# Designs tried in a protein design run: designed miniproteins, single chains, continued (4). Part 46

Each design is a single chain, and the fold is of that chain. pLDDT is the mean over its residues in the fold that is shown.

## One batch from the design tools (miniprotein)

Design m13584
Fold by ESMFold2-Fast:
Structure m13584 (fold): chain A 98 residues (1-98)
Amino acid sequence: DVVEVLRELLERGASPEDIVAEILAVRYNLDPEQRELLREAIRILSQVTDVPSVELGKQIQQLIDQGLPRELILEASILLGRLENGAPLEELERLLLD
């Protein structure tokens, strides 16, 4: 399911942010509240080059305090970075399986 979702999103030219949000929502069967928190985390992570690290860290901590698992934020950050650097489908599939 997760690999099929990844392929479909890549074929339709979805943004890295949309790909990461949908993959993790499917993988972890996230409820609507968790999906919203995850999308905010991805938005914040995508701004890392434009936002001071201290402020970025505070925003991420607020999402963790609201119930988003730290491990999910870390996985989102890794997936987003790999997608932005043009990682091949095979590497993304391996990351999702491990």
Scores: mean pLDDT 76

Design m13585
Fold by ESMFold2-Fast:
Structure m13585 (fold): chain A 86 residues (1-86)
Amino acid sequence: MEKDLEEIEKLVKEFLASKDLATQMRLLTEIGAKVIELINKGYPIEFLEKVIDLLEEARKKLKDPGLQALVDRMIESIRKKLEEKK
């Protein structure tokens, strides 16, 4: 769990540090794929809430409204998956 959270945090940091849109889009896709994998593996709600918090913090640091919208959509998708597990 901690290792997977650290991996997601690393990807988010690389995403925020990237200046190239193509690289940002690739990293965002990798983050999304990793999160979906962990949800499908039945990771606890507390872990997924920490992932949502990381993404919300990342969104606040973004200046591009298009990237903000993509992160918002990812957060919404994760929240919908959490609702399905209730």
Scores: mean pLDDT 79

Design m13586
Fold by ESMFold2-Fast:
Structure m13586 (fold): chain A 80 residues (1-80)
Amino acid sequence: VDQLIGQGTMYFDQRDYDTAIDYFERAASVGSGIRRARAYSLLGDVYYQQGDYDTARQYYQRSLDLDPNNDFSRQLLDQI
């Protein structure tokens, strides 16, 4: 999970959003609890950067459902 998140983050930083999404989706599928919540939050970040606010909101909400103390995802949900 951590390796998949690391790879996804590398591609996200390079603005290769499609590849970043693939890695974060894999991380979400194999992760659980807080690790899955982190992958959902990162998926939200990718879609937010692409301007797909509806999809970003859905992923931030899924992240918060698994980790209610994730202040970052909560703040971004309130802004979109």
Scores: mean pLDDT 78

Design m13587
Fold by ESMFold2-Fast:
Structure m13587 (fold): chain A 93 residues (1-93)
Amino acid sequence: GEEEIKRLEEEYDRIVERTRAVIAEILALDPNNQRAKQLQFELEILEGMRLIVLGIGKLTGDQEFTIEQLRKIIEELRRLHREAEALLAELRA
């Protein structure tokens, strides 16, 4: 329900904040890192998708659809976070 959507939005916000921090560290070490810039762009795409999903949910009242799509977006965000951490580890090696 509505509380689950709120918890998913809070989880999204925590992961996106951490991912942006990792990308910022990569760009501090290598300002021209093309993969880090690509990860920033992919985060912007996910934010656009999140806003569309939330908009559809508000217009339709379909909370089950909204929860399902937010879970998929968060899973993709977790993959981007893992890629960012792996890139940072490689640059520090």
Scores: mean pLDDT 89

Design m13588
Fold by ESMFold2-Fast:
Structure m13588 (fold): chain A 74 residues (1-74)
Amino acid sequence: SMEILEKLKEEILKKVKELMEKNPNWSKTQLDNAAAYIVGEAIEKTEKETGYKLSREEIKELSKAALEVVDELE
């Protein structure tokens, strides 16, 4: 569902931005690893709560979006 994906993307990007704001001294590698963790946790929670199973392509898109936020803000 597009609605589920849009909400999930917004949640992920918000958490990544909050992580970066709280951790200004973290390296890009630390931020990238933490962003990947946020993506995985948010997907698992959403799949459990909604019953929606994300495709590999949808997972890759969310991971890409999260990493692009890290690149844009640093």
Scores: mean pLDDT 84

Design m13589
Fold by ESMFold2-Fast:
Structure m13589 (fold): chain A 71 residues (1-71)
Amino acid sequence: LSEELKELAEELIKKAEVSPRVPEEDREALIKRLRELFSSKESEEKVAELLASFATLIGDKELYERALKLA
């Protein structure tokens, strides 16, 4: 993955840890999925699309817009 995609994924992990929109029981699963993207065989464009979806779930519009630019 590009440095920008890794940075975005790390920011999403931090936001998921503190987001009131993500229940604590779902938080571990979401963070695990985000970490799995670092070793994903998907294209960078597809990873960016997935990160945009996670940003939507977390409710962070700025991270969503950043992900769309990388898609």
Scores: mean pLDDT 77

Design m13590
Fold by ESMFold2-Fast:
Structure m13590 (fold): chain A 102 residues (1-102)
Amino acid sequence: SEILEKAKEILKEVEEIAEELRKRGYDSLADLAIKTAKLALKKIEEAVKKGDIEKAKKYLEILEQVLEASRLILEGIKNNDATLVTAGALRLIGIELDILSE
């Protein structure tokens, strides 16, 4: 499945960002990013198994948002911008809560 292959590629990019976050002492943010990405991937896998391609594409877009939020956190850390780190973290928390409520 092209959707599953792309989702796994995005997860790998999130894991690479998380490794960089851990190297910088931000283990909790790294864990949040990976956990949220894996929740989105699980929803993509479930949708693909049911043949719900529209739902799978929706969760793929959400997984892309997880990657963007993770990049925002890393950028904030590299630039000592606490506002940017907080914005990225809140986006990840919001995505996690939305997925868990479904």
Scores: mean pLDDT 90

Design m13591
Fold by ESMFold2-Fast:
Structure m13591 (fold): chain A 101 residues (1-101)
Amino acid sequence: MQQALQLIQQADQYRQQGNYDQAIVLYTQANRLLSTLTGPDADRLRGDTLHRIGDVLRQQGYLDSASQAYRNGSDYYRQSGDLQRSQQLQQLSDQLLQQSS
């Protein structure tokens, strides 16, 4: 868990610097690490990470890819029991598909 949090923090720094490609690489590495863990805390953090990937992709104008990241994040929030955040990301994904399709 701590290693995944460190990767997310590093990715957030790259995002703030405008290095979106490196930010996505580190968020993806955090997600892969979290996939080796079980439980609602890992699932929620995977949802958080995918939400951040979606936000970066949306800022870059990759709306279809952002929609997919939000949808995947929604699935992990649902698995974690966070139904409210799951629904929020699902709605955001659906909204972007209407704009990018």
Scores: mean pLDDT 84

Design m13592
Fold by ESMFold2-Fast:
Structure m13592 (fold): chain A 120 residues (1-120)
Amino acid sequence: SEHDREFAKSIIEFLEKIVEYLEKLISQVEDPEEQATLRKLLEDFRKKIEEVKKMLEDNAPLEDVYRKLIEALNTLIELIDKAIEYLKKHNPEKFKSDIEYLETIKTILNDIKEVVEKRL
């Protein structure tokens, strides 16, 4: 339905705001291998979101849109998990607020994923 497509669009808009925050956070990760890992996951996530946006523009079946959105959410959750791990490992005091924020975002993303899965 049109309401389901608007719901998918609202999720994408929310996720794009998180990407802006993550880009700034990743740039502060001092370990080159860890930063590269996070940048790769962020790029994979961006590509999946652009695919979802194109599917919505092309009026693709809603089931296909939601399946691709779930793939994007899974990639973002993996990125957040690794970011939390890396920040806790190297400088937990400096990144305490960022870690708390990432844990909150992860909870929200899992809730969004459950809602999307129930709409399939």
Scores: mean pLDDT 89

Design m13593
Fold by ESMFold2-Fast:
Structure m13593 (fold): chain A 65 residues (1-65)
Amino acid sequence: SRIEELIEELAELVGMSEEQVKELREAIENDSSQTDEEKLQGLEDALEAVRRGIAAGLDVRRTLE
């Protein structure tokens, strides 16, 4: 599913452990307060924010070297 793909991509980017991935998956699956569409949007927003953070971190390292 798209949710699973986004969880895996996020885990790879942030270096999540298998236990952290399991906890995130279970939290998302058991969250009855959000629709599947809202869960997808939240994960996509989180993934974009992480990518921006990584890019900003790399730029800071390059500037400070």
Scores: mean pLDDT 72

Design m13594
Fold by ESMFold2-Fast:
Structure m13594 (fold): chain A 60 residues (1-60)
Amino acid sequence: SEEGRKVDIEYLLKVADAIDEYFAKLREATSEEERQAVETELDKKLSEINKEYQKKLADV
């Protein structure tokens, strides 16, 4: 459906943005602890994006 396609595109754009932010933050990380924090933040953000994607798919 058109609604489903729009939801898919929104999901892909959010994932791309999250990954772009991850690499930007990773470049600024100066310690192992900071790198682990950046990876944890990406995992959490991707989990939240996936939950929202699944919720929106159920509504179309």
Scores: mean pLDDT 85

Design m13595
Fold by ESMFold2-Fast:
Structure m13595 (fold): chain A 56 residues (1-56)
Amino acid sequence: SLQDLQNRLNSLERAKKNIEDEIKKGVKSAKQALEGVKKEIDKLKQQIKKLQQELS
């Protein structure tokens, strides 16, 4: 459902912020995880937009 996708997006946005904070503190190994999370966020945003258009 749209609600489930939105909840998943919110969780990934929170994870992204935590990873960015770790990189800022010097944990350079987190950069690969950050790129993975960014891709999942972009994918979910596209899915949410498509479903909203189909439900309109």
Scores: mean pLDDT 81

Design m13596
Fold by ESMFold2-Fast:
Structure m13596 (fold): chain A 61 residues (1-61)
Amino acid sequence: SEAEAVIAAAVERARELGLSESQVRKLQDRLREAFAAADKAGVAELYPQIAERLIREAAEE
C-alpha cells in the first residue's frame, strides 16, 4: 500500500541519518498513528509530507 511504501522509505532514510534501532521503532509507531489520523481525515495524500516532518523531528530531536 501507499502507507506501507512511505513507512519503508522513512525507516531507510532514518537509518541513513544514523538513528538507532529504538529511535527507528519509535518513528515507525509515530508514522503509523499519524497516517491513521490522516486517513480518517481524508488526507492520505499528505503521507510523504508527514513522513518528512517526522523524520526531521526525530533526527533534529
Scores: mean pLDDT 82

Design m13597
Fold by ESMFold2-Fast:
Structure m13597 (fold): chain A 88 residues (1-88)
Amino acid sequence: DKLKREIIEIEARVGLILMGASVLKIASGEKLKEEIEKLFEIAEEAIKIAKKAKENIEDPKVEELVEKAKELLKEGEKLLEELKKKEK
């Protein structure tokens, strides 16, 4: 059940990005608007891929979808940390 666990982890990580982006949006107002919108777009793309992987769990290609979502999450998490530093 490795793939199901990885998909759940992806969903949890998307949730953390969405929470962080929402907090930054409230705190920063207009200052970080474009970068925060990019965070929401990354999270939306990652969750779409996670849903597709869930629906196709038996497909050998699902591993490629999981890897794609993980790379998007790495980019989103890096951007979130950069934006947190700018908000200080």
Scores: mean pLDDT 83

Design m13598
Fold by ESMFold2-Fast:
Structure m13598 (fold): chain A 71 residues (1-71)
Amino acid sequence: SAEELIKEAEKLIEEGAQYFRQGNVDKAIELFRDAIKKYEEALALETDPSRIQEIQKKIAVLKDAIAYLES
């Protein structure tokens, strides 16, 4: 379900944040990219326009975070 995929994405974000706190930026970026993939899978299953917009916003925030970490 879209809800399960969102929960998986949130777990990946928490794991990525933990690696970032440990100084492993490369692993954090990898996990944030995996979280984006889970959100994109959730987006493919979601039919509610407001929830689609929420997921798209979460993807955009993660993409911005990755761009910042790669700079």
Scores: mean pLDDT 89

Design m13599
Fold by ESMFold2-Fast:
Structure m13599 (fold): chain A 94 residues (1-94)
Amino acid sequence: MSLEELEKKLEELKKKMKELNEKIAQLTDPVSKAEVEKLLDEFEREFVAAYVYLQEAKRTGDERALEQAQRYLERAEELLKKTEEKIKEAMKKE
């Protein structure tokens, strides 16, 4: 994946996270909210790691930093999908 493609994917994930946060605000069950918030916290950690490695790759040209950014991005994408699925379940499978 190129630096430009990786940046674009990070921006798309950030937009999707904002949309999911709006849905989380509509949840009424405290347990479901806590579970979703935990997944979102895990997503944010992976997302920040991807962003940090992307910035390192841009500054140093280190291909390993780019590979790390891509791996953390893949983990963030998976966590965001799990978060979306859990929100759908919490919203009575809408």
Scores: mean pLDDT 82

Design m13600
Fold by ESMFold2-Fast:
Structure m13600 (fold): chain A 69 residues (1-69)
Amino acid sequence: PVSEEERKEILKKEIEEAAKYFGVDKAFVESMSDNELKIFIIEKAMKENDLDPQEKAVAEKLIEHYRKL
């Protein structure tokens, strides 16, 4: 079975690739395994990409949603 360490390594690579190419993608975020990780991806994408105001609004709503869980 996949260990916790192995899962984290795979996930780090996926996060790095995703953050490089896109802003916030709701479908992609929904595929993630835990809420802290979803928040991390969204925040990193917002920080490193030039998101338009509509994309930022969606990202902020998603972050608030996951923080409340």
Scores: mean pLDDT 63

Design m13601
Fold by ESMFold2-Fast:
Structure m13601 (fold): chain A 89 residues (1-89)
Amino acid sequence: PSKRYSLTLDVKEKSGDAKYTLELTMDSSGVILSHLLFGNSKPPPGFASQLSQEAAKQFLNGAKVGDSFDFEYEGKTYEVTFASIRELP
């Protein structure tokens, strides 16, 4: 059976005050099944979708809880940290 994963990512703007949490569900092939983004600021259009795809790629390339990567979107850089990774039953 195909495995599914639930990922939670903390997102912080490096040069500003925007903070988000991304909740992402994906399968073992990297297909995004759902994403939910919430935070203290309105995200730019397409932000949640693009971030979800990059997070899925990072996870499939071996990212673990506590690992961080930089995500650039519309001229801003965000530090994205894997807060939790859970294999779904």
Scores: mean pLDDT 86

Design m13602
Fold by ESMFold2-Fast:
Structure m13602 (fold): chain A 60 residues (1-60)
Amino acid sequence: LAALAEAARGLIEAVEKGDEEAFQKHYDRLAALADGFASLSKEEAVRAARAILTHYRLQQ
């Protein structure tokens, strides 16, 4: 869960900064950690990452 939340946060930060290399790095990490993530579009991946972070915050 923590590793998934870290990768999701990195993906969102990369999108906000416009860092394509960082986006790909965090996307690859999420795809390795979660089955089906690699099948998502960029927009769907961003929404999924935001959902992961929201869920993680609610578990604190």
Scores: mean pLDDT 76

Design m13603
Fold by ESMFold2-Fast:
Structure m13603 (fold): chain A 56 residues (1-56)
Amino acid sequence: SAAGEKAREGGLAALERLSGHGAGAAAQMTVKEAEEAGDLESAREVREAAQRRGVL
């Protein structure tokens, strides 16, 4: 969905700009937003990116 895609873009951008707890918190929030929008693929992409960076 458009809302899920925006959450994905926001989460990935936050992972590039933030570090540590701030990056993890942003990723958790955007994953939740994408899941609530019904966009499980976008949620998965943000979660996997955050896990690769070690912040989730």
Scores: mean pLDDT 79

Design m13604
Fold by ESMFold2-Fast:
Structure m13604 (fold): chain A 91 residues (1-91)
Amino acid sequence: MLEKAKEIGKKIYEETLYGTLKDAVKEVHEKKLKLFGPEPILKVLKDATKKATEEAYKKVLEELKNEELAKYGATYPPKELAKKIAEELAK
């Protein structure tokens, strides 16, 4: 069950984080907004990370119906994946 919570949480966290960052980049291009410098990028990353953690918690809770497993699944992936995904999107 812990392993399953980790796998569900990681998948939803990655999909939500990547999707949120991709949408933010699309809005910058479509609205001709400027996201120059580290502060605007860090704000987008923080907002995306928060949303990804919330969605991962919700999805694991819905599928496994256990609050402890949902918390585990939501907290496991954020620190490991957020930096990697942000680096890939910054290329």
Scores: mean pLDDT 69

Design m13605
Fold by ESMFold2-Fast:
Structure m13605 (fold): chain A 73 residues (1-73)
Amino acid sequence: ELEEIEREAAERGREAAERALAEGASVDEAKQIGEKTAEEYLREKGLENVKATVLVLPGPVPQVLAGARAEWK
């Protein structure tokens, strides 16, 4: 199911971005790492027109939000 795959890609991107931040990466670096991780996952599933977006929200514990979209061939 496309929606489930997109959600899984977003979750993987979010986790990658959170890990990058924990390792001392900048917000911009974490966003890029998360977006690339999500897009690579979608491409591995054979999807086209892949696009991922990662947001880092400031706060006592920084929160990472991610979204991903793609299309079947």
Scores: mean pLDDT 79

Design m13606
Fold by ESMFold2-Fast:
Structure m13606 (fold): chain A 120 residues (1-120)
Amino acid sequence: DKEKLEKILKAVELILKAQSLIAKDQENKENLEKALELAKEAAKIAEEINPEAEEEAKKEGEKAAEEARKIAEENGLKKENIELISETAYYIGYAHARIEAALKSMGITLEELAEALYAE
């Protein structure tokens, strides 16, 4: 399904942009807020791609959020920034799980898709 692939590509691009913003500067609240909005948009698209994997997606999101929170706390970040990073990680993990399940049904790996988008 071409429409499903286009949605997957858009969601993956949003995830990679969100991750890039977090990696660039974890002390810049504006960049973290932008990363969160991108991650939320990716999650919304991922729900449209695979509405059946909700419970698994929530678990993966919670796991990603807990891991990100722990790392941010260990790095001594401000509470507000820790919360933004944790919430962003939740939506990225949630979206990733739904996209991965959809790609598996199509015989494509998420890694192959992500590499293709940024292979320069």
Scores: mean pLDDT 82

Design m13607
Fold by ESMFold2-Fast:
Structure m13607 (fold): chain A 68 residues (1-68)
Amino acid sequence: SELTEQGREAYAAGRYEEAIAHYLAALREDPANREAFNNLLRLLIDLGRLSEYAAELRPAAEILYPAP
């Protein structure tokens, strides 16, 4: 999606807060957006900030990686 693309561009430019915002916006628009979820997850792990966004990631995680 356009939002996922904008997130990736912001991340490449070192604008991490903008990248997080764009990926979160992409997931709010489509919680099944695997690309946005995986890109945001990797970015947050790299920044050491994953725990700050656990609640925001939950809906997408439940859709994309449901329990067996």
Scores: mean pLDDT 83

Design m13608
Fold by ESMFold2-Fast:
Structure m13608 (fold): chain A 107 residues (1-107)
Amino acid sequence: SLKDKALETIDEIEGLLEEAKKVASPTAREELDRMLEDLKILRDQIEAGIIPSDKELTLMLMRMIASLTGVYVEAKRRKDEKLLELVDEISKRMSEFVKLLQQIRES
């Protein structure tokens, strides 16, 4: 189902965030932890059959993008190629997740 695909995408993003935490600075880890908290809220809502409103999703995505930007800036400063690769993969999975939520709302 589309719901199952959305939950699988959250699992993939969570895995990438945990990988990023292993190589991140303490400051970048705090940003990654905030993203994990937002994803946990999304997971709980989707599992309960609740699809976020456009406003709620936009606000959460703006927060997550801000957090990812912070991690990206830190990774560039440190010349951390692994962290830069993980940030790119997280960004791609987040875009896929948004598309899945749009499809669920249209069904």
Scores: mean pLDDT 84

Design m13609
Fold by ESMFold2-Fast:
Parts: sequence; structure tokens; C-alpha cells
Structure m13609 (fold): chain A 90 residues (1-90)
Amino acid sequence: SEKEEILRQVSKLYREAAEAAAKGDIESARKKADEASDLLIDYYRSQGDDIGESLARMRRTVIFRGLDNGDTQGVSEDLQKLAEKYEKEA
């Protein structure tokens, strides 16, 4: 289904972002996390899920703050959990 395809793509992008963060590649981690977050925000908006959209926006802010602070390991762990969450929801 379209939902399964979107959530699998979100999971894949968060996983790629996690791998980049684990390697200290802040630019790639930020880019991939941003792409995943944009897809997820658009998905929740398409569902009329205001809470889901707000949480996805908040999560992006937390991830970006972590990367800006050089917390690449903590961000990698959080991104991996997000990848697993959306893989299970797909």
C-alpha cells in the first residue's frame, strides 16, 4: 500500500541518517533526517493527524539540535529507534 511504501522509505532514510551520525558525518545525517522528517510530516498531514505532524516536527528539531551540539552517538541511537518504529508500522 502507499502507507507501507512511505513508512518503509521513512525508515530507510532514518537508518541512513543514523549510520551517517554514527560515522560523525553531520552533513549527511542532517540531510537524510530532514528528508525522512519531510516525508513523515507530509504523511501525517495527509492523514489529518495533527498530533503526529506536531510530534514529527518536534522530533526534527531535537535531532537537529543534537547534531548541532555534536552529539552524533546520541542522535544515531535516536534515529535507529525511529527507523525501527516506522519499519514496524509499515
Scores: mean pLDDT 89

Design m13610
Fold by ESMFold2-Fast:
Order: structure tokens, then C-alpha cells, then sequence
Structure m13610 (fold): chain A 90 residues (1-90)
């Protein structure tokens, strides 16, 4: 069972980490991760906790992938951003 408070804290830590790691090195990736974080918070507020956790896990994977393959990380981030937007449109 996931708490809203724990998910929101995880999102805040991930968007902070993304800004620290990518603000200068990969600003496009940072902007996408910031937007994903805001949309994930919207899922939490709507009570879609399992969907929010899934997006958090993908954000974590994208951040780690960016250390090895920044181009693939950016493509993956764009893909998941569009998925989160679709989840919020329904």
C-alpha cells in the first residue's frame, strides 16, 4: 500500500536530482523530467497511486540511463511524458 505522502516525497526528490544532474548537461531532459514530476503529482492527487508509482519508477530508470546513454534517456522520457498526458486526459 502506497501513501500519497511517500509518493509526493519520491517525486520531489527525483525532480530535485534531475535538476542537479541535468540542468546544465541536458536541459531538454531536465525540462521533461520536471513536467513528468508535475503530472505524476496530479495522478497522486487524483488517487491514481499505482499509475503514479509506475511513472516514478520510469523517471528513476530514465535518470540512471542518462548517465550511460543520454540520447536513449531523452527518447524514453519523451515517450513516458506522452503516456502520462494520455492517462490524465481520461
Amino acid sequence: SLSKEELLERIDKLVEKAEEEFKEKNPELNKILQEMGELAKELVEKGELDQAESIIEQMEKIIELAKKDPKKALELAKYYLELVKKLLEE
Scores: mean pLDDT 85

Design m13611
Fold by ESMFold2-Fast:
Structure m13611 (fold): chain A 89 residues (1-89)
Amino acid sequence: SAEELTREAIEKVLEAARVLLENSDDVRLGIAYILRAIGLRIELELGADPVEIARRALELAEELLKNTTDPEVKALAKEAIELAKKALE
């Protein structure tokens, strides 16, 4: 379902942001992405449209991918992008 794919996309963004936080000297970006991903999770649980949340998760994952050089973070962000795209089908 779109909701399940959206939830999975958010969880992959959160995992990517956590890895960024752990592997980076600049903790501020990691924390900011974690808070943004948690915000999307809360909105989804409160009944927001999964398709609209998937669109926002896609944008967040693409932004994360552009702002990292870490191959592990890039791989997780790419997984989030693919899950969000499937939710938008």
Scores: mean pLDDT 87

Design m13612
Fold by ESMFold2-Fast:
Structure m13612 (fold): chain A 87 residues (1-87)
Amino acid sequence: SSEALEKFRKEVGKIVDEFREKAAEIVNDESLSKEEKIKKFKELAEEALKKIEEVAEKLNIPEEVKKEVLEEAKELYELWLKKIEES
């Protein structure tokens, strides 16, 4: 159980780091309109959430832990969306 939780935390960390890097690329892409940035960002966020859920299912993570992590990830994504909308 503790090994699975440790692996889950590491994999979620990688997914979040990759998301942050790609989100920054979207924000800094001067060729994209605000609407195009929002669309790409939402697609990126949906893909990241799906990856978290897939890792949780693969590692048989308890539903409550999975739910908490997905909620935290959604809050992070909403913060990034706000940054794009306010730019």
Scores: mean pLDDT 85

Design m13613
Fold by ESMFold2-Fast:
Structure m13613 (fold): chain A 80 residues (1-80)
Amino acid sequence: SAAQDAQLLAEAEALAKTVEKSLIDMGVPKAVAREKGQEIVDEVRRLIAEGASPSQVASRATGLSIRAIGDALDLQLEKE
């Protein structure tokens, strides 16, 4: 339903903002952090348009969030 789709998008936007803040707090440039957050929202929009289930949408958004944070941590560890 449109109401369920709107709720999923709102949750994705909230998650994206949390990821953006975490990346900025880790020293990632604001523009890059925002781009990573936008990738989460864009993927959720695409999955909703393709008729994906709410659980599939939530799982993908969470997976992308974990990857974005993990990639930033790896960059910090490589710096030493």
Scores: mean pLDDT 84

Design m13614
Fold by ESMFold2-Fast:
Structure m13614 (fold): chain A 72 residues (1-72)
Amino acid sequence: SDATVARHAADARAELGRINAERDAKIQKLQDETSPEEAAKGRQELTKEANARADEIERRHVRAMLDAGDAA
């Protein structure tokens, strides 16, 4: 149903928002606790990690949409 599709999309957006907030908090902590050079390196690693998690959420969302279509 359209309601199921909308719910899965809303859940995916909420999870992505949480990942971005966690990433930003960790970057801020690095900026507060380390040198600018170490903070820049850590930011790249944290961004890569957040992107990998976002890609996994997107893949799961696409799979859920396909499964919902197959069930109909």
Scores: mean pLDDT 79

Design m13615
Fold by ESMFold2-Fast:
Structure m13615 (fold): chain A 89 residues (1-89)
Amino acid sequence: GTSPAFLKAYEEALERVRERAREVLRAARERDPRAEELLEEFRREAERLIEELRLLNSPSGAGEALIEEFEREVEELLREAEEVLRRER
């Protein structure tokens, strides 16, 4: 039901947001003054990736569950990053 193009974009998006989350967490722990800017960039990039996945999703609905899973993972990663950044202030 889900297109190969959507699945590839989904896998690439997951890898990208996980990498960005690790970058923000590293910057926050090192007390890098760019940590807050990196968190904002991560949030904006995640929002763009979600919209790209929605555009690639077919009306069949098979990709909708994967997009919801992606949104949940992004929300959890953002919460973790925000908590670490708050504690390092």
Scores: mean pLDDT 81

Design m13616
Fold by ESMFold2-Fast:
Structure m13616 (fold): chain A 99 residues (1-99)
Amino acid sequence: SMVEEMARLAQEAARYEELAAEYEKAGKLKLAAEYVAKAIGRRLALLGLAMEEIGKHVPGKGPDDETFRELFEAGVRGDLERVREILEEEIERYKKELE
């Protein structure tokens, strides 16, 4: 499902961020930079999926920074139900703002 894919992307991003920090601490800056780039790629893919899902219901809208942070944290925990709730709450918030 999309929610499972979002959680996977969040978990991969978090893991790559941890690896980047470890390599930076070890002075392996080239490896650290590689894993920073991988982490950014996963975060952008997650943002893209969230924008696509919200955009299906409210064209031109995506998650705000705080909503994206909460979505990422829920995804990292594998809390698929909370990932769903955050998306539904954001969609409903935008729908109410249009009324």
Scores: mean pLDDT 90

Design m13617
Fold by ESMFold2-Fast:
Structure m13617 (fold): chain A 68 residues (1-68)
Amino acid sequence: SAAAAQEDRLSAVAQEVIAWARENPGLSDEEIRERARAALDERLPDAPEETKEAVVRRVVAVVEALRA
């Protein structure tokens, strides 16, 4: 379905940003949020803003957990 395809693309973007943040341990939460938001806006411009914000929050939370 289109919804499942969108979830797969959202997951792929999240994984790419998490991998980037893992390679750059000095990045701030703000820089990670900006990168995630920019990637989502570029690759999924039609995704709802609420969905994009949820993915951004998830990416930051995962990176913070990996750094703890």
Scores: mean pLDDT 83

Design m13618
Fold by ESMFold2-Fast:
Structure m13618 (fold): chain A 73 residues (1-73)
Amino acid sequence: MEEIEKKAEEVSEAGKKLIKDKKYGPELVELAREGAEDVIVTAVATASALGGTIVDEEFIETLRELGEVISEA
């Protein structure tokens, strides 16, 4: 569990930075491929916190690609 916890922390920090910069497209999808469930949970949690403020086409496309990563796993 230590490895997963460490990756979850790194993914959470990376996800927060991507969303702050409104750069949640390709880089977030790459993170999802590396740690699928952890990245998706982090992305969803962060999106829920900011979703009312940051909902644009790039954000929606990122969620679609994350969904594809899940369905392929």
Scores: mean pLDDT 57

